Designed miniproteins, single chains, continued (4). Designs and how they scored, part 67

Each design is a single chain, and the fold is of that chain. pLDDT is the mean over its residues in the fold that is shown.

## One batch from the design tools (miniprotein)

Design m14454
Fold by ESMFold2-Fast:
Structure m14454 (fold): chain A 63 residues (1-63)
Amino acid sequence: PVPRPPPSPEEKEKIKKALEAVREGKYLEAGKILAEIARESDSSVSLEELDEMLEAGAEVKKK
């Protein structure tokens, strides 16, 4: 495991946009945004770690 720098504000905004797409049910678009972030970051954040963060943030809250 290599220490990863925290995502830049720009990356954070793109992650937020992907989360919003997931909330709208546009998973394809969210995946595209995440792929773009991974490419732009030159592997600063692994795709698997992004997926885990997304899953943790979208944890099922039964109401």
Scores: mean pLDDT 63

Design m14455
Fold by ESMFold2-Fast:
Structure m14455 (fold): chain A 60 residues (1-60)
Amino acid sequence: SRDELLKKLEERAGKLVKEYIEVKDTDPEKAAELLEELTKLGLAIAHLRKGDFEAAEKYL
């Protein structure tokens, strides 16, 4: 369902944000990689909000 998928995406994004904050000052290369993953999750959330479940799930 949309709510279940959104919850999973939000949980994953939250974990990546925490990891990004932890490493951004010590490992900028890894921080950049995490930012790319966060960008992809943002796109998945946008697709989910439009009702495009298939596109959203591809980013999980």
Scores: mean pLDDT 80

Design m14456
Fold by ESMFold2-Fast:
Structure m14456 (fold): chain A 78 residues (1-78)
Amino acid sequence: GTGEAVTLSREVLDLAAGEVVSVTAPAAARPTLYVATLRNANGEVAAVASAVSSEAVTLDLTAPESGRYTVELRRQDV
């Protein structure tokens, strides 16, 4: 069954254009959908990365422009 999405982490960062932020999702007991989202100061999505994994996985997000961003990692059981 499809579970509801849960926020695992949220962080505010000042990033330069082209800077990569890496978000590590934890291992899970079953296949789990992880979605990492980078939002600018206006709340607009600047980058997104996703993976389905039962093992720990790293998701990389690249800032398109310099500015303040919110990085959010969400989990959804599959």
Scores: mean pLDDT 82

Design m14457
Fold by ESMFold2-Fast:
Structure m14457 (fold): chain A 79 residues (1-79)
Amino acid sequence: SALEEFERHAEELVAEAQAALAGETDLEKRLEAMAEVAERAAEKARELGLEELAEILEEVAELARNRDASGLKAIEERW
């Protein structure tokens, strides 16, 4: 299914980011990487027709770029 294809792609993106950030303690760099992962995942979600998921991921990317930790927590609690 589209969701299964998305989940596989998202897992690969997260694994790549975690490997690249191994030992990184700078919160700004970690939030920037989170935004990039979310943006790339949103593109894949749109490609697969998962529009609602793409919108959520775009919101996550925006909050990460704005360093809004409380906003990110609110999304996590909602979903």
Scores: mean pLDDT 79

Design m14458
Fold by ESMFold2-Fast:
Structure m14458 (fold): chain A 76 residues (1-76)
Amino acid sequence: SMDEAESLYLAGLRLFEEGDYESALEMFRKALEIYEKLGDKEGIAKALEAIGRVYEAQGDLEKAKEYFEKAKKLKE
């Protein structure tokens, strides 16, 4: 559901702020799966951007770029 996806996304943001990147990725990926099932373009884009930000924080700039580009394509 939309509420479940939002709850997972918000949990991911909290975990990211705490530096728990592995758990943040798990929450964002679960949110992404639900947004994709719902066809929520805005939800898909924000989850992809959040995953990109986690990879950027971990120093994986190539993976970060991949996820940011996926999100950008959905917004344009």
Scores: mean pLDDT 89

Design m14459
Fold by ESMFold2-Fast:
Structure m14459 (fold): chain A 69 residues (1-69)
Amino acid sequence: AEAERYRALAEEHEARRDQLLKEMGITKQQFRDIFNNNTFDELTPKQQEVLLHEGRARAYRAKADEAEA
């Protein structure tokens, strides 16, 4: 139950991240290049939102993996 809940939350944030990237017309790799060459404060509001959703998805995936172990 716990792991399933965290997986669902991770998938929701991953879907929102992917939707934002499609709306911006950029790939995940292009976004990683932008992130690697800029600080958080130098990112646009949409780029910051992508990073926040990716961070949350990663955190929930880690929690799901821990709950499955």
Scores: mean pLDDT 80

Design m14460
Fold by ESMFold2-Fast:
Structure m14460 (fold): chain A 57 residues (1-57)
Amino acid sequence: MSKDELKKEILSRLGDPAVQAKLEEYFGMSVEELVKAIEEDKLSEEELREAVKLARE
């Protein structure tokens, strides 16, 4: 999966409050900060892959 596909999957899953809570806990960021970091390409591909794993669990 490309970095763009990872970003799209995370953003689509952030509509779920359970996913929001998991990602906030993992990154130590608010959902608002996390969304901005994803949109502004501030996260590495490995960080995005980890976020997708957490969102899928």
Scores: mean pLDDT 80

Design m14461
Fold by ESMFold2-Fast:
Structure m14461 (fold): chain A 73 residues (1-73)
Amino acid sequence: TEELKQKILDLLREKGELTTREIAEELGISQATASRLLKELVKEGKVVYIKSTGKYALSAFEEIEVLREVVLK
């Protein structure tokens, strides 16, 4: 489960914005599974849902955390 969440985060980092269907197809999982994991990631503050496009993207919080780890060590 955590492995699939990490793959979703990596995929969004590479592609920018993706729909639930595109994530499900890329990872070879069902749309129901992808939707559940995406909702969990949104609840965790790692991913945001963009209602205007119907796509998911990495949150600004996650981007800031990555920069902090690289700079501050």
Scores: mean pLDDT 73

Design m14462
Fold by ESMFold2-Fast:
Structure m14462 (fold): chain A 55 residues (1-55)
Amino acid sequence: SMKEVKEIAKKLIEEGGEEMLQLEIRLKVAELTNASMEEINKIVEEALEELKKEK
């Protein structure tokens, strides 16, 4: 469940780029999942950190 939410967040970040406001990414994740905002905030931060480490 949380792993799937993080993969969705990663895809949205890659598609929208870092140019998208983080709030927009969080709202899109909320629309696609039933995760709480607290969980989404943590998952989006983890997804961003993982993507940075891949570079």
Scores: mean pLDDT 71

Design m14463
Fold by ESMFold2-Fast:
Structure m14463 (fold): chain A 61 residues (1-61)
Amino acid sequence: GGLPPPPSPEPLTPEQQEEVERALARHLEDIAADPTMPPLDEEQKERMRRVIELAVRQRRA
């Protein structure tokens, strides 16, 4: 391998980190309230966290 790594994303501010945690908690509560949805694995929770992080970063712009 010899591909250069992509540029690092902006670091999250404490405020953005709190927004991510709040949004993640709300989504997990909504999913848990729906009996038709299967339980989330750790991998699925981590992917959801990443999606929320991207959304929070974009919302700041």
Scores: mean pLDDT 73

Design m14464
Fold by ESMFold2-Fast:
Structure m14464 (fold): chain A 65 residues (1-65)
Amino acid sequence: MKAALVIVSEDEKKAEEIAERFRKQYPDWEIEVYRARTLEEALELAKKLMEEKGYRVAVIDASLL
């Protein structure tokens, strides 16, 4: 099953650490990781991934962590 994870972060290392933790939680899923700089950008990307590719999408705002 394919899923997309969109992480809101200016910090590439922080985004990668969050992605690794998420992949460990869902090892049977093919998770494509995307990074956005703002929550608005992440939500727009999530909408396109769901509508155009049929992905299940999770959005994590890492700026709040």
Scores: mean pLDDT 77

Design m14466
Fold by ESMFold2-Fast:
Formats: structure tokens, sequence, C-alpha cells
Structure m14466 (fold): chain A 63 residues (1-63)
């Protein structure tokens, strides 16, 4: 339904905004401690996987 599509699009947008913020944070903090960098990189990987899964679901609903 249109409402399900809109809900997924909103969730994707929110996660993409968070991903953009985390990537910017890594770029702006080159001297970040290695442990903190690894945690941020792990969060980025999780968000990338979640976004990909949601985009897949969105495409299935548009069929």
Amino acid sequence: SKEEIEKLEKEIKEKEEKLRELRRYLAENPDMPPFERQLVEAEIRILEEEIEELKKKLEELKE
C-alpha cells in the first residue's frame, strides 16, 4: 500500500541521514582512537546492511 511505501521511504531516509553523519564524523576525526573508529565503522556497516534490506523490501512493494 501507499502508506507502507511512505513508511519504508521515511525509515530509509532516516538511516541514510545517520549513515551520512557517521561517515562525516570519521572523515572529520582522522586522529580518532582506534577502538572508537572500529565502533563507528561497525555502526556504519550495520546501517548499510539495514538500508539495503529496506530498499529491497521497498522495491518488492512497488512491483
Scores: mean pLDDT 86

Design m14467
Fold by ESMFold2-Fast:
Structure m14467 (fold): chain A 85 residues (1-85)
Amino acid sequence: SLEQLKAEGERVIEALKEYIDALKKARQTASPELQAEIDRVIKRGEEVIKRLEEAIKANDPQAALDAIVEGTLVLMEASLLLKSL
């Protein structure tokens, strides 16, 4: 249901915000090459948060689902990157 998609989207937004904060902290001690990769993942995460917030506000289930899928992939990338640091 749309209500379930909104709840899932809100959970993805929360998780992305936590991972972005962790990546910003990790960036402080990272090499220049890793800083570039961290910045790329942060930018993608922030873009997904904006799209997901807009989809939830617009009551657009397809846009919400698409953003949840992309957000899940960004969370996986962020998790793997943090584990490699």
Scores: mean pLDDT 89

Design m14468
Fold by ESMFold2-Fast:
Structure m14468 (fold): chain A 64 residues (1-64)
Amino acid sequence: ALSPIEELARALEDTLAEADAAGLSDAERAARLAEVAAAHAAAHPGLETSVDADGRLRVRVLPA
C-alpha cells in the first residue's frame, strides 16, 4: 500500500507523462497538475500540497 504522499507522487508522475505525450503547453500541464494535487488534498486534509511552474511537488504536513 502507498502512503498518501507516495500516492500523490505517482498520480503527478502519471499526469506529467500523459501531458508530455499529449504535447500540452506549460500552462495546460501546470493546470492539470494543480487539479490532481487539489483533488488529493481534498481527500487528505492533513496535507498541504503545491506544484511549481516546473511541475515539482512540494508537500507539508499541516497541524491538526
Scores: mean pLDDT 71

Design m14469
Fold by ESMFold2-Fast:
Structure m14469 (fold): chain A 63 residues (1-63)
Amino acid sequence: GELKELLKKYFEELAKKIAEELAKELGFDDYSVEVLSEDKAKVTLTKGEEVREFEVSPEGVKE
């Protein structure tokens, strides 16, 4: 339904903001976000050869 699409878009925007702040906090050069569902996203942080992946949900961030 339309509400679910709006919630998914809102969560995607929130996940991108979290990814950006996490990259700044940890000193990474780049980030990417993959939305897996309306309440789950994968965040990938990259710095040279170092790559770290995090799972973002409404309840928090998990590595």
Scores: mean pLDDT 79

Design m14470
Fold by ESMFold2-Fast:
Structure m14470 (fold): chain A 80 residues (1-80)
Amino acid sequence: MLEEALAKAAEIKEALEPKVGEKAAEGSALALLAQALGAEGRYAEAAELAERAARLYEEAGLLEKAREAREAARELRRLA
């Protein structure tokens, strides 16, 4: 489960990096990990990763994905 999510995050980063660039690929990987941590009830850690994903999406120019990731981080923090 979380270990499986870590493997999937690495796979997604590697697959996306040549298509969308390093920052967007890393952002997507962190967003997936935040989702997995949230599913395990690790809300504070999940929120931190979602915030990092939002920052990376913003740096990559993906403003809508950054907004969604920040909103997810706020909800996760409320649950922590």
Scores: mean pLDDT 81

Design m14471
Fold by ESMFold2-Fast:
Structure m14471 (fold): chain A 77 residues (1-77)
Amino acid sequence: ASREEAEKLVEEAERAKEEGDYLKAAKYYFKAGEIYLKLGDREKAKEYFMKAALYALKAGDTELSNKAIAKLVELEE
């Protein structure tokens, strides 16, 4: 996984958000967060896991929201 791949996933998430597809947005933000975490970019990983949790909750996907929140808790340790 690369930073360029993560940036493309963020662009897809933003497009999905504008189209009202909050579940798709949440999934793409979550994937971007995982890539940034692998790259050691904790700040961007936190940002995208927060967005993933927010949009998953808006979509009614409590499982994805909880997974994103768990990633945020791990990053504060």
Scores: mean pLDDT 86

Design m14472
Fold by ESMFold2-Fast:
Structure m14472 (fold): chain A 74 residues (1-74)
Amino acid sequence: MEIEVEVEEVRREGDLVEYRVTVRGKGMTEGHHGVLAMRGISAARKTGGTVLRVRTRVVSPEEVEVRALARVEE
């Protein structure tokens, strides 16, 4: 399965960072949105330290957007 993950830091205030994660699955259907969302959440957890809030949004059958607010104390 071809999954593309793009992580973007959209805002930083002190130790709080907001990420936008775009996940695309070529040839995926609506039934695969859960897999795409999980990949996006995983990517956010790897970059954001302690994840405080996650929002997922379906953009298209092949694309999910994850917005994550994380606290990075390091």
Scores: mean pLDDT 74

Design m14473
Fold by ESMFold2-Fast:
Structure m14473 (fold): chain A 70 residues (1-70)
Amino acid sequence: AIGEAVNKLLGGEGDPEEITEKLKEEAALVLKYSKDEELRELSKRILAGDPEAALELLRRQAKLAQEVLA
């Protein structure tokens, strides 16, 4: 589900189960430590098993990287 969608976006070289576990672990840490409302909303959706939320998180990370390079 989540890990499969993310793995496909990243070129299919990863383990979907490990990706799912890592994303849920990171989402739990965001909910514990972050006060960013957008990140908290995405993290709740990731914990609920929404693959679109995981893809949105990756798009935001890509945008930040592009802004540094531009």
Scores: mean pLDDT 74

Design m14474
Fold by ESMFold2-Fast:
Structure m14474 (fold): chain A 68 residues (1-68)
Amino acid sequence: SLEEEIDLTFATMLLALAKNAYKQGKKDEAIELYEEAIRLFQRVLDRYGSPEAQALLEEAQKLLEELK
């Protein structure tokens, strides 16, 4: 659905912003952005059963854990 595509796209943009913030040395900002992306990917997975959302959720969780 269009809503699924919009939600997935938005979560993916937050993941990209988190990666960029980390590269800029903005660790606290990166953590907040990763946590927000994780919440949105989980929502997409729960609502739509998206395999792409599951894969991106797992990637975001792994990247966040590497920052701790």
Scores: mean pLDDT 87

Design m14475
Fold by ESMFold2-Fast:
Structure m14475 (fold): chain A 68 residues (1-68)
Amino acid sequence: NSSLKQQLLTLIGQILSIIGDIFDLEQQLAKVKATDPEKAKQLQQEIKNLQQQLANLKQQLNDLDKQA
């Protein structure tokens, strides 16, 4: 129904935003990986946290899609 479609569009928007954030962090990681090991580890942890959030949002998207 229309309400489910609106929820799907909202989740897709959130997923795309997180993908963009992960991309930006990976670019930063590539730049500092050889010169700043501490910052590289911090960026890797942030990327892992965003990947977990992305997995949770994909789960929500799949659950809504099953209802449609």
Scores: mean pLDDT 82

Design m14476
Fold by ESMFold2-Fast:
Structure m14476 (fold): chain A 104 residues (1-104)
Amino acid sequence: MEEEIERLKKRAEAGDPQAYLELGKLYLVQGKYDEAIKWFEKAIEKGDEKIRAEAYTLLGAAYLRQKKFDEAIEWLKKALEIDPDNTNARAVLAVAERLKEKAS
């Protein structure tokens, strides 16, 4: 895990936008949501439309795990603007909307 993070940091330093996305995913799995968000934001900045769509979905998931429901919903809707058929983004959005309703 730590060795994989260092490998991905090296690839990201070399300008690989996919490496930012994968690095964010590893931090997300570790529960390091703020660090994951930072890497997904870099993936959005440097990546193509496909990378941005996945990064928006993963940002939504990270914010959802932090119980930041409004931010989660915002990013998931952005993912669906790129790909309305994104089943992962729709599923995570439904969970975020339900949890926001129950938190109120």
Scores: mean pLDDT 84

Design m14477
Fold by ESMFold2-Fast:
Structure m14477 (fold): chain A 57 residues (1-57)
Amino acid sequence: AEKLLAEMREKLAALQAEAEALLSDPNATPEQLEAFLARARELEAELQRKIEEIRKL
């Protein structure tokens, strides 16, 4: 349980840092924003799946 929570926090912190970098970059392209959103959606799906697995235990 602790290892999964630490991994989740690490991935969320990385996404937050990436979002802050994109928001502070005046030259951020739409392609970079779309790539970030795609990654965020994929992580959301992965976390949801892992939460469901934990609930079964």
Scores: mean pLDDT 76

Design m14478
Fold by ESMFold2-Fast:
Structure m14478 (fold): chain A 90 residues (1-90)
Amino acid sequence: TVMDTVDSTINQIRNSTDDRQVVSLFQSMVSTVVRQFQQGRVSDSQVNTIFNRIDQTFNDISPRLSPGSQDSVSSSFDMGKVGMKDKIKD
């Protein structure tokens, strides 16, 4: 399921010491969630729950990341949220 993929990716992020890998994992996870939402495989309530978990994970690890890596992750979240707006508006 999408939740299983998100949980697996979060575990990989939490165990990674490589900023580049962490950024790549966040970007991949956000892209996957947005795609699944656009395909109707994730509900509006589920996508909100998933993004809350992603945001919490970022907050937990962000002090360990370089400023550039933090900016890259934040930009990916913002782009993901924009990509979902049209479906939420009904």
Scores: mean pLDDT 77

Design m14479
Fold by ESMFold2-Fast:
Structure m14479 (fold): chain A 105 residues (1-105)
Amino acid sequence: DIAEELRRALREGDVARLRELIAELKKADDSTKAAVGQALAELLREVASAPRNGNPEDAYALLDEVLRRLGISEEDLFDLLSVFSSVDDRSRENLAATVLNLLES
């Protein structure tokens, strides 16, 4: 449920709902956090691999476009990532790699 609602909030740009889900996720068990982490990594990979138009040299414009597509601020993204600091190493590494790819692309 939380993973599906998170995907929906991100796709719709519903920042208020996203913040509510982050607060709920902070109180969830580790298995739920891991499942959501995997779902988020999958979604971020999907966004990162989407066709991009324009100048690839403008890294800031690309980051802004990605955050706009996700409907979240950079601050909200970092808050979301902080929730996974206590999950298993693989889920955390997958999220870190996906975020790095978004920033480099």
Scores: mean pLDDT 60

Design m14480
Fold by ESMFold2-Fast:
Structure m14480 (fold): chain A 78 residues (1-78)
Amino acid sequence: SALDEEIERLEAEIVALVRQYWAETDPARQRALLERILALVDELTRLLVERFPDRAAEIRALMERFRAEFEATAEAQI
């Protein structure tokens, strides 16, 4: 379905951006990549909840954990 294709596209984009984030040596560019990754994670969460409404609470909890862990890792670079 179009929804499943959009989910797969967002997952692939997030993976590519996370790879770019860890390879980035400029702090300003790394922060911009972090902001973009988090925005796409929020969009992926929305689409996953639409695709699997019966698992909405579980999906939100898992994605919130990923978001928090990624943000904490970024802050630890200070």
Scores: mean pLDDT 84

Design m14481
Fold by ESMFold2-Fast:
Structure m14481 (fold): chain A 70 residues (1-70)
Amino acid sequence: MKLTPEQEREVRLALGEIAIAVAYLAGKRKGLSPEQILKDVLEAVERAAKQLGLSPEDKERLIEWAKEIA
């Protein structure tokens, strides 16, 4: 079964959110400062956007979400 373009976009966004959550939790477990955690999370967003081919708009949504969590 082939996903619709919208479903494919939702999967890419979910993968980006997972990458952010993993970076955040890893930083917390390592005892990193909030500033370093935010930096690592933003780097994870950049990598995910490039690897998943996210639009600039979807990348911005992930950055906003990351800042709210951190």
Scores: mean pLDDT 79

Design m14482
Fold by ESMFold2-Fast:
Structure m14482 (fold): chain A 65 residues (1-65)
Amino acid sequence: MKAKEEAIELLRKYLKEKGHSEETIEEAVEIIEKLSEKEAEELLKLLKEGKFDEALEKLTEFASK
């Protein structure tokens, strides 16, 4: 899978487990889809390491660019 697809899958799973709404999950997915390949790889690395709080901070940073 490309980094974006894998990051979307991991983040979607995490947010569902935390009880977030489908609307919130789709907003996060839309942000990831707009990322560059490099930004998606950085996010994926954090998600694979289980650093979900840091991953969400990075996602917010990327959304602000």
Scores: mean pLDDT 79

Design m14483
Fold by ESMFold2-Fast:
Structure m14483 (fold): chain A 65 residues (1-65)
Amino acid sequence: MEKVERAKKAIEEARRYLEELAAHPDFSSPEAQELGARFGRALQEAYELMKEAGVKPEDFPELEL
């Protein structure tokens, strides 16, 4: 249960970074590259927590980006 909630938080952080990256005018900038890196790290953390929690595919619509 706790890991599922942490995974949801990480997915929400990933969505936020993705939204900021999509709104950025220059993808070659250091800021855009850092947003992309943070997105990737948050997404990886969420998926690792979901695997540890044994979440089923039915939970994924709520956790999709």
Scores: mean pLDDT 72

Design m14484
Fold by ESMFold2-Fast:
Structure m14484 (fold): chain A 81 residues (1-81)
Amino acid sequence: SKEIRAEAEAGVYSIGLAVQGIASGETEVASEAIKYINELVKLDPEKGVELAKEAYKAAMKGPEELKKATEEVKRKVEELK
């Protein structure tokens, strides 16, 4: 189903975020991103995958960019509640 595929794709990005968090020592930032991505995927699977991918790309640039991407995911979650 579309929901299962979205959860699987977001899950792959979440694993990438967790690995990056461990490698950089920024596990709290990565955990917050994963939390909001999981919430967004439940509310809007397509948007959840889109922003999960963006958060992962941001994580590759650094913790500051990941924090900005996380705030965007959080904002979208609050908008859809």
Scores: mean pLDDT 81

Design m14485
Fold by ESMFold2-Fast:
Structure m14485 (fold): chain A 57 residues (1-57)
Amino acid sequence: SAARVAAAVAAARALAAQRGRPPSLEEIQTIGRELGLSAAEIMQVAVEVGRAWQAER
C-alpha cells in the first residue's frame, strides 16, 4: 500500500513535469485506480503531489 502510494505520487509528478502543469484530481484518481489504491490513499496522493508541486515553484 505505502509503496503503491509512493509509485502513484512519482507517476503523477512525472506527468506534471512533462506537461508543465499540476495534475488534476481526475488524473490522480485514474492513476490511483490503476494501481489499486483506496479512495483515502488517492486523496493522500493528491495532497502529496500538490505539496511537491508548490515546493518546486
Scores: mean pLDDT 79

Design m14486
Fold by ESMFold2-Fast:
Structure m14486 (fold): chain A 80 residues (1-80)
Amino acid sequence: SERQRRLERMRELLKKMDEINKLIADYEANFTVEELKEMARELGIDPSGLTKEELLRLLKFHLISQVDQELYRRRKAEEA
């Protein structure tokens, strides 16, 4: 039971990380620096002075943070 739940959580995390990597690759291929700056502003990130590579890195970290927060909320719901 406990082992199976841990394995399922690991699989979910890996799937979400793969989704993030694919999304960032899509952003790099299809979005301009200005579009990425607008996206960063919408997420509450200051894009001033950042290169395209730095913007993509910050967007990736933001998406990873959101996944971690979702997994945390799900764990807390299981405890309630």
Scores: mean pLDDT 77

Design m14487
Fold by ESMFold2-Fast:
Structure m14487 (fold): chain A 56 residues (1-56)
Amino acid sequence: MAFSEEEARAVRAAIDKFGPNGVLTAPPEEIARAAGVSVETARRAQEKVRDMLAGK
């Protein structure tokens, strides 16, 4: 899947702060705060991290 610039930034910031497994369990609002993105973008970032860990 293609990442938008905002989603890619959110994924990177979330992994840097929470770690890959922590991102999957963190509330989307905390990821949104850490990455400076919307809660919707944070949820999409969580799904991208899940897909990455699943080998997608």
Scores: mean pLDDT 73

Design m14488
Fold by ESMFold2-Fast:
Structure m14488 (fold): chain A 93 residues (1-93)
Amino acid sequence: LEELEKLDPKDYKVIVIGDLDKPWIFYAPIIEKFKEAGVKIIATLTKPPYVSKAPIELADAIVLSTEDAKEAVPLNPNAKLFDTLEEALKYLT
């Protein structure tokens, strides 16, 4: 969290992931491909209800369940909400 505050959000696309339908290992190769393409993405994993405020406020995309998404929207109305990480990654690229 403190490390995210030191970064310029405009230089990076920030994705907050609260609920994954698959283990992280299935998504890591997709994120690596975007890094290879020169897209600067910061992916952070959080677990509801312990979602940290700071990552949500900095997020360009949020991946959460429908119920968790309703709680995240008041924290950052400018972030786009997705049900899957794959859709969020397509949006950021």
Scores: mean pLDDT 58

Design m14489
Fold by ESMFold2-Fast:
Structure m14489 (fold): chain A 82 residues (1-82)
Amino acid sequence: SLEEALEIIKKLRDEAEKKYGKRTLEIAWLLGISGLSLKEIAETLGISQSTVSRLVYRHFASKEEAARFGRELAEEIRRAVD
């Protein structure tokens, strides 16, 4: 059901947010889904590129690893609603 799918999505989001923080999760999601650069993400979120870089590299070894995490999270959400 839609209610069950939304509960799964909420759990996935809440677990990721607890581990990485809300802003880092948002950045990783945008990297994975949109293909935007760190500069473009900074412009989109209205924060400095240095802040985006610090949040990414605090949790991930590379921009590519952060993008992969974002894509994997999106795929898990997609599977939960299918």
Scores: mean pLDDT 82

Design m14490
Fold by ESMFold2-Fast:
Structure m14490 (fold): chain A 74 residues (1-74)
Amino acid sequence: MKEYGLEVRDAEGRVVARGAAVVREDASEEELSELAGKAAVVAGQGAGLTGRFTAELRDANGKVVARGEGEAVA
């Protein structure tokens, strides 16, 4: 398993959620991007917000390894 830092931002670039994502070591870049997109939607919905959110997964060096975007709707 690999652990990545998770950071979710709203359409204005403000951080709305932080956490960690634990994934399989064999996860593809596509799978990581899909996970990030799902996390963006879940964070928006959990906050009762609508609109576009972006999520970034960061490695132990703080480098972005994947990004995902999602839209939370009412």
Scores: mean pLDDT 79

Design m14491
Fold by ESMFold2-Fast:
Structure m14491 (fold): chain A 61 residues (1-61)
Amino acid sequence: SEEERDRRNVEIVRGTNRALEAYQAGKKEEADRIIDELAERFGLTPEQRENIRRSVEFAAA
């Protein structure tokens, strides 16, 4: 449903922000775990997971 897709998108954004905070704090391994948990929880493709990782890395630069 649209509501489920909206909740999914909000959760992915929140998780991505947590990964970014961890990465900025020098906790790269923790950031990677958060991204892996998001990929597992939401059934993300390897490409989608890599896009999140790149976004976090780019935003932390």
Scores: mean pLDDT 85

Design m14492
Fold by ESMFold2-Fast:
Structure m14492 (fold): chain A 59 residues (1-59)
Amino acid sequence: MSPEELEREVAAALLVMEGSLAKRFGDKEAAERVLERGKREFPDDEELIAYLEELLKEA
């Protein structure tokens, strides 16, 4: 595993964590920002984007 792959995995995990916290606290605006950042940084990660969209729906 390359250092760049590890950094990318960590960044994705942080987005999931931020989205989960936004959902937990009902912060829809924060959930929307997390989704936009996910789309910008991981546009080809359909699974991640779908998960962040789900978190936004439940925020």
Scores: mean pLDDT 79

